# Ledger of designs, part 31: designed miniproteins, single chains, continued (2)

Each design is a single chain, and the fold is of that chain. pLDDT is the mean over its residues in the fold that is shown.

## One batch from the design tools (miniprotein)

Design m5044
Fold by ESMFold2-Fast:
Structure m5044 (fold): chain A 105 residues (1-105)
Amino acid sequence: SSALQKVEELLSVVDKDVKDYGLKQVKQTLDFIEKSVSKKDAEEVAKLLVENIGLVVQAVKNGPGEVDKARQEIYRLTEKGTRKVNGSIAAGHTALKILDYAVEK
């Protein structure tokens, strides 16, 4: 999947444990969405997931102030997505799980 490749590239700059957890969560979400919604909605959810993972990576690299900003933006993009695309909640939930995993130490 091109989306999975983009996520792997984005996660290449974080700690290996966060990368491995993130890739596992993303793979599970992409598989679930592919089986649950239309091809068009699955492609849009994959794009939203890549965008949200970019926000997670930025927050993890740049520290506590960026974590709150990333959470707010993930909520905003997910809410916007839910009005147009089935499965957008799964993309937001997955990104928030990865962010929470990365910042809980």
Scores: mean pLDDT 83

Design m5045
Fold by ESMFold2-Fast:
Parts: sequence; structure tokens; C-alpha cells
Structure m5045 (fold): chain A 88 residues (1-88)
Amino acid sequence: SLEELKAQALAALDTARADLEQAAAIGKANHPDQADQINAILQRGLAIIDQGKANIQAAKSVDELQSVLQETNAKLSEIGKQLAPYVS
């Protein structure tokens, strides 16, 4: 059902939030002189997650939900690329 798919999508974004917070923490531990840059990337990622959750809840059909998921995942992928240099 649409409601089951929304619940799964929201749970996935909760996992993505935890993963981003952990990646940022690792990045700051490895690169403490770059903490401000890492925090800026984290805040952009958290804003994408919050907007994604709002868009998921607002979706009126499976097609709208799939579009929201595609857009949100694409934006989060870019955040992951920005964080990648700091978590190694």
C-alpha cells in the first residue's frame, strides 16, 4: 500500500540521518581542522532529509512517492560525495 511504502521510505531516511551523523563524526575525528566544512555538509544533508520526509508524507500516489525518492536519493548521493574525502 502507499502507506506501507511511505513508512519504509521514512525509515530509510532515519537510517540515512544516522549514517550521515556517524560519517560527519568520523570525518571530524580524522580532520578536526576541517570541522566547520564537515558540519556545513552535514547540515545540508540533514536539510535534504527533512525536506524528503515532508515530500514523502505529502505524496498522493506511488508515482509521486517514487519521484520524491529518486530526487531525495540523488541529492543525498551528492552529500555523500562531498563527505567522502573526510571519512577516509
Scores: mean pLDDT 92

Design m5046
Fold by ESMFold2-Fast:
Structure m5046 (fold): chain A 107 residues (1-107)
Amino acid sequence: MKVRVLIVDDSEEMQKEYEEVIREVAKKYGFEVELLAKVSTSEEAKKVLEEAIRRLEPPQLILLDPSLEVEIDGETRIRYHIEVYKVDSVEEAREAAEKFFSRLSKF
């Protein structure tokens, strides 16, 4: 099963490292990643998120730079099981991925 992921970080290098970590951890738990986007600003993240929600294919996992913001109402987040993790390092991205995919593997 594919898991839809959005990465929001102002560093393109960190975006690539987070993608690698997410794909590695997902594969370990038997999942494939559908990367919706890697974006560098809150405005870009908002546009990607609004379009994905409109298509009824919202991200299930969002990795978010602590200095950036993503606006999701609580009902939408619960309805689509969207989890948002603030990450500032590759280690924190790995922890977020492990927590997300290990819980998802239990149903």
Scores: mean pLDDT 84

Design m5047
Fold by ESMFold2-Fast:
Structure m5047 (fold): chain A 62 residues (1-62)
Amino acid sequence: MSAEEARKAILEAARESKSPEGILEQMEKRGVDAKEALEAISTLSREEREALQEEIAKLVLG
């Protein structure tokens, strides 16, 4: 999958899960391979990965 597709899938899972463990479960329910998504995200720049981690934290924490 593309990094853009992986980012969207992770953010959508984070909105619904409210926990880090729940993100992986939501991705699996949507038919998204978590390993494939993480590999795609690893191709992003350092700045883009940091921004994504902050967005996930905000969605999980409230």
Scores: mean pLDDT 77

Design m5048
Fold by ESMFold2-Fast:
Structure m5048 (fold): chain A 67 residues (1-67)
Amino acid sequence: EIEELRRRYEELLQQEQSLRQQALEYLDKDKEKARQLNQQAQELFDQAGEAYRRYRQLEREEQQRLQ
């Protein structure tokens, strides 16, 4: 469970960075595509943040149970 959230977080961040790089490449060639790629990257970044927040919540809950 916790390991799955960590893996998802890492995967989403890697995909976000890839899309950001692609958007930069398209800035001079196709501004509309660059905008769409940046929008997709932002969505992935938001999802990564949610996964990370859930991961931290479960970690805190586990610590509380052990105390």
Scores: mean pLDDT 80

Design m5049
Fold by ESMFold2-Fast:
Structure m5049 (fold): chain A 100 residues (1-100)
Amino acid sequence: SAQVEAVKRNLLLILEELKLWVEKSDLPEELKQQLIDLINETEKRLKEAKTLEEIREIVEEFKKRFQELASQMPEKEKENLLTALEIIEDILRSYMGEPR
């Protein structure tokens, strides 16, 4: 559906921007690689998703795993990444409404 394609496009765009931010950050190389791997895995799953429900589930898993990695970050870097998660949630809300 056009709605599914629009959500996927917008989420993929923000994930690519997040990946660029991670690459340019002062995070430890091991943590950068773990974050980039998670983003790449999430992008692959989003490209294969066919419904808004599948997209929601993929994003909820991404947010959980990303927050676990963020717990290992300095506060400044953590704040920037949490802002990115809020943008992702706003995109989902604009198409699907409030999360469960």
Scores: mean pLDDT 80

Design m5050
Fold by ESMFold2-Fast:
Structure m5050 (fold): chain A 60 residues (1-60)
Amino acid sequence: DPREFAEELRRGLERLRENPGEPVEVRYTHDGQPHTLTLTPPPGRFIEEVSVEPVPPLPR
């Protein structure tokens, strides 16, 4: 069912967002067969790599 797959995928993505670095398994059905997809965030894509850049030093 495409809706069930979409919901499972959404939950998997939320789990990756909440705990990046932990693989999440998403189960879906295609042609009546159950399949499993493992979601893992690619390196260099974590929000943790986004940092607030400090203001440059001023002459004061």
Scores: mean pLDDT 60

Design m5051
Fold by ESMFold2-Fast:
Structure m5051 (fold): chain A 58 residues (1-58)
Amino acid sequence: MEVRTATIQPAGAKGTITLTVEIGADGTVTVTAEASDPELDELAARVAATAETHYRAR
């Protein structure tokens, strides 16, 4: 099992987005994104969706 975490600071935003990618030994990929500010919730959801499609496509 491998867990990778990245912090994203959008330009001009007052908050951050924390992206967590968990890769199981069987190749199962779980992606979660947490926004520190409610204004970033929609962007966090979009980032998580984009990361998940990227990992599943390769």
Scores: mean pLDDT 75

Design m5052
Fold by ESMFold2-Fast:
Structure m5052 (fold): chain A 85 residues (1-85)
Amino acid sequence: MTPQEQVLEALRRAAEEYGEELGAKVEIVSVSLSPSGNALMELRVEIDGEEKLIYAVATLEDGVIRVSMYASDGSFLKEREYEVP
């Protein structure tokens, strides 16, 4: 798996886990990848009939992918870490 594929998989997994935690529907709106293995994913999350835009940023550093999620106003929501084998 390429670094870009690993980062994409981590982002998708973070989105799924976030949706499961909240009992919310999560839709991927856009994904931007860099050759260095960093990525930005825009998510639409439906909670109690309200739609919210969330940004997930993934960085690959020393075999660990860190996914940080932010609300549209820039507020930090959640961070997850995934180890790359």
Scores: mean pLDDT 78

Design m5053
Fold by ESMFold2-Fast:
Structure m5053 (fold): chain A 120 residues (1-120)
Amino acid sequence: SMEDEKLRQQIINGVGNRLLREGLISQEELEELTKRIEKEKLSPLATYAYLHYLGYQKAGRPLSKEEFTELLINAILNGEMSADDLLNGYEISLLLEHYPNITEEEIRKAVDEAYELLEK
C-alpha cells in the first residue's frame, strides 16, 4: 500500500541515516541496502528488522536471530526498550501506530523475511 511504501521510506531514512552518521555503513552501502529492500518489497516491519539486525552486526554487537527476535517482540508487544536499543531511534513508535494489532507470529515472520534477505 502507499502507507507501507511511505513507512518503509521513513524507516530507511531514519535508521539508514543514523547508521551512516555513526560510521557503521557507507553511503554506497546504504544505497545498495535501499535498492535491495525495495526490490524484495519488504514490509515496514521486515525493513526495520533487516536494518537493525545489520546495525547490531556492524556495531560489533551481533545478536543471534533468536535474541534479536525476542528483543523485537518485547519492544513491540511489551513496550520494552532495552539498553541495546542505543543503536535504535524512535522508529519503533511508527511501527506501533502502523501495526496496532500485530502478533508475535507476524513479528517472527518479518524477522524470517529479513534474515532470508541477509543470506542473499
Scores: mean pLDDT 81

Design m5054
Fold by ESMFold2-Fast:
Structure m5054 (fold): chain A 58 residues (1-58)
Amino acid sequence: SMENLRKLAVLEAAKTVLEGAIYFAQRVYDPERAAQLVAELQGQLQEIDQEMQQLEKS
């Protein structure tokens, strides 16, 4: 549906922002803090990927 396509576009944008945040964290913080932040952001990416897959199946 058009609504699902719009939702997918928003999730794609959110995914891009989170990928940028991971890239930034790995370069700015010390290795231990970077690892903790990356793990948290990867969790958010996993949630987005699951939501996108669900929308694509609908």
Scores: mean pLDDT 85

Design m5055
Fold by ESMFold2-Fast:
Structure m5055 (fold): chain A 94 residues (1-94)
Amino acid sequence: SADQAALRAGLETMLAELRAALANPPADMSPEELELIRRFAEILEGLLALSDEEIYRIAPEVFRKIQEAAAALFAGDLEKAEEYLEEAFEIVRR
């Protein structure tokens, strides 16, 4: 569908942006923020290997976990951030 195609295109654009940031990271970015971006890129690579229908079904849950991981990182809860990222990977690998 048009919505599924638009979602894939958006994810491809997002992955390209994350890869660009990893290739030339901002000087003020923490190692923990870089690791989060690296893992987010890996999650997007996993998503993009799936069918458009599967991406459309699971992407909202995956993005919620990534948002929760980012929030935990900014709150200083590194263990919780790692837990949410692992949950995002598990959703993609189902």
Scores: mean pLDDT 83

Design m5056
Fold by ESMFold2-Fast:
Structure m5056 (fold): chain A 57 residues (1-57)
Amino acid sequence: GGLYSFVGKVKVKPGQTAEEIRNSIHPDAVIDPSKVSEGKTLIVRGYFGYRIEILEE
């Protein structure tokens, strides 16, 4: 059997912080603030019941 997983994308809006992006997805998501810049697209990867990561595209 496979692990349940999801992949999504989020675009950083002007003035949006890493904390706001994290909270819009999940409060336990891992995000690197140094990779967050306006107009950039970030990849959201998660495994059900394990880990959620917000990564540079």
Scores: mean pLDDT 71

Design m5057
Fold by ESMFold2-Fast:
Structure m5057 (fold): chain A 71 residues (1-71)
Amino acid sequence: MEGEVKRAKYLVDLAKRALEGAKNGTPEEKQALADVFERIADSLLKNSDHPEIKKYAEELRRIAEELRALA
C-alpha cells in the first residue's frame, strides 16, 4: 500500500516537472503530455480505491488540463 502511494506521488512530481518543461514546447507536445498524464490518472483510479491515490490521480488530471490549456 505505502509503495503504491509513493509511486503515485512520484508520478505527480514527474508530471509537475513535465508541465514546467512543456511551457516552452509546441502545442502538439503539450497535448501529447496531457494525454499521457490523463491516461495514468485513469489507470490509477481504475486500479485503486485508496484515498491518497485518488487525490494524486485528481492532481494528475489537473496537470493534464493545465497542459491542454497552454497548448
Scores: mean pLDDT 81

Design m5058
Fold by ESMFold2-Fast:
Structure m5058 (fold): chain A 82 residues (1-82)
Amino acid sequence: SAEEQGKKYEELGKEAEKQGDLEKALEYYIKSAKYYYESGNYEEAAKQYERAAELAEKLGDDVMASLYRAAAEISKLAYERQ
């Protein structure tokens, strides 16, 4: 399911982050967020976008960090709509 894919990519993101591969962790958290959003799990989608924003900042990409924070806020609004 989309929710199971969200969980899978979240765990892959955590493992990549633990290994110090911040670019790979960012890619996995973005995939996780998209799958959680697709499944209607907007709360978990928001959390993954927030993690992605923090990693983008660590990588020096403040523009992408701002966009990921905006995606997290959109996901929170979608959660409140349910």
Scores: mean pLDDT 89

Design m5059
Fold by ESMFold2-Fast:
Structure m5059 (fold): chain A 95 residues (1-95)
Amino acid sequence: KKESEELLKTLLENTEFTAERNADGTVTLTVYVSVPTTTPEPVLYGTSTFEESKIPELIKKLEKSTEEMKKAMTPELQKVLDELTEKMIATLKAA
């Protein structure tokens, strides 16, 4: 559905990631989504904490999931998803 595709594209394009390395050997990934609303600040969507030793495995799973998801997407959405995945991976590696 065209409306659902446009909404998904907007959400993906307005998604930001931060990653923080914790003293206990974990990495906390935080996801923010900016939506056209009355609030000027990005909305905190979620946080997830992973063991640092599991980050390479998480990256591989993320890459595989992205390739599977791309099979059901238009070329335009595939590009946005690739950029989002690359950004998330870069953020996790930089932590």
Scores: mean pLDDT 73

Design m5060
Fold by ESMFold2-Fast:
Structure m5060 (fold): chain A 79 residues (1-79)
Amino acid sequence: MSPVELVKEAVEDLTKALKEAGKQLGKVEDKTIKIKIKKDADLEQAAEALEKAIKAAQEAYDAAKTKGEGVPTLEVVEE
């Protein structure tokens, strides 16, 4: 599996977890957080993109839990 494919699978799983958490909180937004990754990304760049996605998901969940904001979806965008 390529580094980009690894990030896509991880972000898809993270998005499923975030949507389920949002459903439990009764809060789902139509907003999407885009995680950009180069189509030729190496493992180091993939790790950076994944770390950014995890941080974005955690911040979104914390905002939904503490501030009552809706939970967005995460999407990987190749550039």
Scores: mean pLDDT 77

Design m5061
Fold by ESMFold2-Fast:
Structure m5061 (fold): chain A 100 residues (1-100)
Amino acid sequence: LEEAKKHVVELERKHGEEIAKLAEKYKLSDEQKKELAKIYHEHIYKVEEVLENAKSVEELKKGLKEVFEETIEKIKKSSLPEEVKKEIIELIEKTLKEIL
């Protein structure tokens, strides 16, 4: 369980770096960056809650899947450009696959 939690923390760190690079690559506006930051602040908070509360690897994976699926829905409903949404969702799905 502890090794699985450490692995999630490292994957989340790498994911965050990839999202930051994506925002720079597409030259997102200040409003778009603020919207994306709000979504990811909530994502990070919920991931931390799962990491603190999970008592098994199975519970950890279930909780993270729910958080990542919610983040995907928020990205889909955001005002971000469609190509940016697609790349973010692909990065989220890639990270989740490595966790599961």
Scores: mean pLDDT 84

Design m5062
Fold by ESMFold2-Fast:
Structure m5062 (fold): chain A 100 residues (1-100)
Amino acid sequence: MEKERKEKLEKLRKVYKTVLEFLKRVAQLLLEGKPDEEIDKLVEETKAKIKELLADDPERQEQVLKELDQVVELLKKYYETDKSKLEELLKQIQEQLAKL
C-alpha cells in the first residue's frame, strides 16, 4: 500500500510539473508575442507527454487534455485583456515549480 501510494504520488507530481511547465511556456510565448503556431506546437507536445504519463488512467488523461485547451484559451484572453494578470500568473507558476 505505501509503495503504491508513493508511485501514484510520483505520477501525479510528474503530471502537475508537466502542466505547470506548459503554462509557464505558454505565458512566456504570449508575452513575447509569438504566433499561435508556436503555442499550438507546444500544446501538441504537452498532450503527447500527458498521454504517456496517464496511459494507465484514460479518464484523467481525457480530463487533463481538455483542461489544457481551456487554459490556453484563458491565457490568450488574459494577454488580450490584462497583460499584468498574465505576468503575475507566470510569476506564481515559477514559484510553484521552484517548490517541486
Scores: mean pLDDT 81

Design m5063
Fold by ESMFold2-Fast:
Structure m5063 (fold): chain A 83 residues (1-83)
Amino acid sequence: LPRYVPRSEEERERIERHKRFVALMKELEDLINQKKAAGVTFSEEQKKKLIELLDKASRALREGDFETAEKYLQEAKKIIEEA
């Protein structure tokens, strides 16, 4: 059972969605590390773009814009996969 009690059902849904997006962001970071472990070298441009996309996704998540956050994560994933 969850240790905390949310103020409302809306807050509970927000917390669950936030958890899922945080988990997705961590999975994305793990993919980057996996590529590096496999000997893949990212260009300076790719690294900068990845950092920017992850930052934008985090900001969108904090603002409650989950659609925009997911879009930025998908763009970041594409860059990782193309490396």
Scores: mean pLDDT 74

Design m5064
Fold by ESMFold2-Fast:
Structure m5064 (fold): chain A 91 residues (1-91)
Amino acid sequence: MSPGPVVRASTDKHDSYELVMKLSDGKEQTVTSTKDTGTTATFYPSGKMEITKSPGRDSVGLASDPSSGLTVKDKETGKELVKVEPEVRLL
């Protein structure tokens, strides 16, 4: 069981942001998120994720299980900030 690095995702509502993250399982996932002004999502190797917003917005910490699929949507845009789907074990 090797610890994985924490990954941060910065968003801005003006543009879509594509981010590649690694999970504790060594999975490498590419996610496309809609940027939201001052939104930063931090992913942990345990599947925990923390979303931090700019001053004037509420900070929210989220814990998500990547084995169940990780999807983060922005309330303002309604778009998917981050979407991580479980890996399909296919040859």
Scores: mean pLDDT 44

Design m5065
Fold by ESMFold2-Fast:
Structure m5065 (fold): chain A 88 residues (1-88)
Amino acid sequence: SLEEVKKKQEELLELLDKYATLRQVVAEIEEELQELASKTGKEEEAYEYIQKLVEKMKELIKQGLSLEEAVKELREYGEKLKEELEKK
């Protein structure tokens, strides 16, 4: 139906906006991880952690969480990764 088509279009637009926002958050955390790695000599581990961060972003998009909840989860995960990198 036309209503189903409109709903799917709105869902797609919401996903695109969510993706753009989460990509920006990932870029910010990636910069922080790279700076920390430079200070601690853990550039190789930082690369692996950036990959984990990107995978977490993909998971949050798939779970259908609200944008606010997804940003919160992604930032909390980024903080955990920074702590793990710093401890090494």
Scores: mean pLDDT 81

Design m5066
Fold by ESMFold2-Fast:
Structure m5066 (fold): chain A 65 residues (1-65)
Amino acid sequence: SPEIDELVKKAKELVEEIDKLQAEMDANRNDFDKFEKIWEELQKKQDELNAVIKEAVALYRKERA
């Protein structure tokens, strides 16, 4: 379905952003203020990814019912 396709695309974009943030944390391990800021952004992106996956699964189940 187009709606599931859009959610999958959004999930892939969030995974890419999470991977980039993890690399930035590793690069900034000696800068505690930057490290903490990146960690907060990482947590936010992980929460967004979890929400998108839950929505995609719920929609998939409804379309198959």
Scores: mean pLDDT 85

Design m5067
Fold by ESMFold2-Fast:
Structure m5067 (fold): chain A 99 residues (1-99)
Amino acid sequence: MKIDELIEKLKSPDIREQRKAVEELKKYAPEFSEKIIEKVAELLTSPDPYVQSAALEILETLALDPKNREKVKEVARKLLDSPDPVIQGRARALLELAE
């Protein structure tokens, strides 16, 4: 399954499909381009709490690999500028993990 198709499945109303998409995206994490990391980070602004949690989990997995840390930190810093305190909280969690 292609990465873009997996990102779309994160928006599924079926929790089982969302969970499968999270696990598959984690498997493809070493292959993520900076553009894909940016797309996943945008999902943190979703009004759907399941989509927000899935996006955070994927970015946390990406942050464990040193090659992705700088890009994860970059997208997290941009989210700190959000007027939404929930989004700011997500951004701080990512920055702490990427240290």
Scores: mean pLDDT 74

Design m5068
Fold by ESMFold2-Fast:
Structure m5068 (fold): chain A 83 residues (1-83)
Amino acid sequence: LVARARALLAELRALGERIAAALAAGAPQAELDELEAQALATGAELKALIAQLPEADQAEILAELAAVEAALRPLLEAAVAAG
């Protein structure tokens, strides 16, 4: 489970980079909507998985997730505002 949680964290970071690139390129709203949906789905899956981890692993991964979410929030807000 820890390996899967770390893979989902890496996927969220990659999605953040893709959203930033799409916004900079003036991508179509449909593409921004798809990236937002992917980020939300991946975040939800990761949170559900974290609940199944040992407490020590939960604390570490939740701290990393909080940092990723802080970076994603302005990008997701910009993607929504573009529509």
Scores: mean pLDDT 79

Design m5069
Fold by ESMFold2-Fast:
Structure m5069 (fold): chain A 84 residues (1-84)
Amino acid sequence: LSDPYTREAFEHEVEASMERMEYALLKKTNGPKEEILEELEEIIEEAEKAIEAASKSDTPVAEQIRRSAEQLVKEAREEKEKLE
């Protein structure tokens, strides 16, 4: 439980998920393109931090976080490309 890298990875995954929720809200309410792009960038940044932290740990939880975060980066980059 006190594996600092698994904890750090989880905290960044939570942050990425919160940014994803803000992105979804902005998209649903037809928010400004600039704000949508900013949220996508924040998702990528936090998810990449989760991947980095998870990669320093070999726990099963860290592996799951790494896979989830990699998927978040892929999805956010794909959506950002559609808006550029």
Scores: mean pLDDT 84

Design m5070
Fold by ESMFold2-Fast:
Structure m5070 (fold): chain A 105 residues (1-105)
Amino acid sequence: SPEEHIRLLEEVLRILEATLDHFRRTHPDDTDVIAELENMVGYVRDMLERAKELHAQGKDEEARYTVLLAMHVAISTLLVIERRTGDPAVREALERLVELAKKAV
C-alpha cells in the first residue's frame, strides 16, 4: 500500500540520520563523507515529503515510484561510503536498507 511504502521510507530516513550522527561523532574530520551523508539525508527527506503529497493527491503510483527511487539513491550512496570507509555501522545501515527495499517491491 502507499501508506506502507511511505512508512518504509520513514524508517530509511531514521537509519540514514543515525548513520550521519554516528559519522559526525566518530569521524568528524571526514568532511567529504559527512557532506555526502548530509546531502543524502536531505534528498530522502525531500522525497518522503513529495511521496506524502502525491499520496494525499491520490497519485499512489507516483508516490510508490518516488519511494523506490529514494531507496535506490540511499542504497547506492551508502554502498560507495561503505567501500571508502569500511565502517561497520555503514555496512549495518546498508544491510537494513536492502531489507526494507525488498519489502517495497
Scores: mean pLDDT 89

Design m5071
Fold by ESMFold2-Fast:
Structure m5071 (fold): chain A 108 residues (1-108)
Amino acid sequence: MTRFWERLQELIDSGKEITKEEADRLAEGLEVASKYLTPEAQKILREAAEKLRSKDKLTPEEIQEVFEAVVRARDLQVEEALKSGSPEALDQANRRVAALNEALDKAF
């Protein structure tokens, strides 16, 4: 697992609410990571980031929703590439997923 996914899982497993500062940091990470994705997946991460920035604190359930949004955005990269039938598109999608994971690991 990447460091980002491990840290999110630890927050969910802890059952604790995260602070506004932690939520803003996570939102910034999602905004940076979104730049590596296709427009539809970018929208998913931007909407998740906006929700994070609008909250004073997040519950474990809200952290779980962010986790699910990141998974969905990642999966869309692969799904779009598979629909194209192009090996080059699949390679590009894999590179986008790698860039997403690296950006998230650096930010959070």
Scores: mean pLDDT 78

Design m5072
Fold by ESMFold2-Fast:
Structure m5072 (fold): chain A 96 residues (1-96)
Amino acid sequence: SQDDLQQALRYLSMSVTYLLQGDFDLAVVYAQQARDYALRVLRDPSASDRQRQIAQRIIQISDIILSDPRNPSNRDRAINLRRNLVDSIRQDLLSQ
């Protein structure tokens, strides 16, 4: 649902914020929450194709953080992918 997707995006944002601050334990906690809410979107039969695509991207970014949040390459990839996701969502909103 839209509410689950919004929660997934909020937790992903929190995860990346803590990742940038070097708080890897909190980054992992919030990445796990983002992933759990994104999975709820994928299990929701009322979710749109666009909502499912966004949820899949959230899962991908969360999995990168969860694999090794202390790895600089993983951190850079997660940060860049999340920025691209947020930009994509903003463009969708501006096109309405």
Scores: mean pLDDT 88

Design m5073
Fold by ESMFold2-Fast:
Structure m5073 (fold): chain A 58 residues (1-58)
Amino acid sequence: MKFLLPADEEELEEDIREGMRLIVDGVYNLISKRAKTKKEKEEIEKERQRMLELLEKA
């Protein structure tokens, strides 16, 4: 949408990172709901945790 206000590239980058974290959570929650087996659900949860930690560490 319009209203691209790049209020300092640093602030924008932080907002993007926050958005990516929310997207990761949302995507993995959605995939988890579609999981047919307990193994798939556990795998998805572990991947979500790892992705969030990688985003935090990066």
Scores: mean pLDDT 72

Design m5074
Fold by ESMFold2-Fast:
Formats: C-alpha cells, structure tokens, sequence
Structure m5074 (fold): chain A 86 residues (1-86)
C-alpha cells in the first residue's frame, strides 16, 4: 500500500499529466482490490486536482490538449464516484 501511494505521489509531481493520471488510476484500482477505499479516494482526488489545474492552464491552448485533459478528468471522476458509492 505505502509503495503504491509513494509511486502515485511521485507521478503527480511529474510534468507528464497523462502519466500521473494513469499511475493514479492504476494505484486506485489496486487499492480498491485490497479494500482500501479511503486511500484510493484520496489518490483519485489528488489526480483530479492535478488534471483540473492543468485544464485551467491549457484553457487558451490547443483543442487536442484540452480534449485529452477532459478525457483524463472524466476517467478520474468516474473512478471517484464508483469508490464513494462503495
């Protein structure tokens, strides 16, 4: 559990937002399988905050980047909703 949290936290510090979101999603899925819903929720919320900040920064940027970030936000939001309903 601690190693999954550390890996996700390190990925969230990376400028690679896609890698950060994918790492958070993977860690959250593994934590859910272990029944650690609270830690999974915390990681997904951190991922959503990171993607939301990136979306705000990219609001005047290329549409393809905005679409990619919106897809990542949707994936994280769906995961968060599923975890909160457990």
Amino acid sequence: VEELVKKADEALKSPDIRKAAETVLQAANELEERGDYETAIELVEKGLDRVSAAMDAAKDGPLDEQIELAVLELRLAVTLTTLKNK
Scores: mean pLDDT 80

Design m5075
Fold by ESMFold2-Fast:
Structure m5075 (fold): chain A 68 residues (1-68)
Amino acid sequence: SLPEQAEKYREEARKAVKNGDLEKAKEFYQKAIRLRLEYLRQQGASDEEIVQAYRELKEEFEKELKKA
């Protein structure tokens, strides 16, 4: 499912952060965001909810990248 694939990409991003590969981490975080937003759209989320979810996910993942 999309949520399961998004979670796998997020875990791969976290592994890349631990390995110091920030470029790979950014790619995996972008893939995770894309799949999570796609899932929300399939669940009938409004455009406003999608924009808010994108901002929250981007902020959360930027904080994870800064821990490297």
Scores: mean pLDDT 84

Design m5076
Fold by ESMFold2-Fast:
Structure m5076 (fold): chain A 72 residues (1-72)
Amino acid sequence: EKEELKKEVYELIESVRKLTPAQKKNLDLLFENSSVEELQELIDYIRKLNAGEEFDEEKAKELSKRFNEILK
């Protein structure tokens, strides 16, 4: 479910850094415009990044760009 994925993304990011209200609003917009599959890919990327594990390099570039747009 989209709401569960949204909570998981928030938890993963907040384990590493604090989110501002503005960043939370930007993430809400991202979740609105993202498919369930895109959110699952983002979660997998953040988990692997936090664990220091390798991710697919081309997908990591795409997800990193999307993520950085939100956290500006």
Scores: mean pLDDT 71

Design m5077
Fold by ESMFold2-Fast:
Structure m5077 (fold): chain A 97 residues (1-97)
Amino acid sequence: LPLYRSPLELIKDLIDKGFYREAAKLAKESADYFEKQGRWDLAGESYLLAGEAYYKMGKYDEAIEWYRKALDYFRKAGNEEGVKRAEEFIQEAEKKK
């Protein structure tokens, strides 16, 4: 992974390479970092990526939990597009159960 990349770019790279456990861990760490900074939109995006990593592992219940956290943070940020993305991901994961 390139050291100069943002945490979100690194997480996406890990997901693309199939390193889902590492992606989920980094995504949760990134969400905590952005939460502490009051950056709700980036915390939401980080949780969305954590959910995606769990979804790709076939862990749909965990994916839904992280997508719901992303949804809450996107609502807090006023990010309507992020809210819609999180809702769509929740619906798709629910369909897989």
Scores: mean pLDDT 85

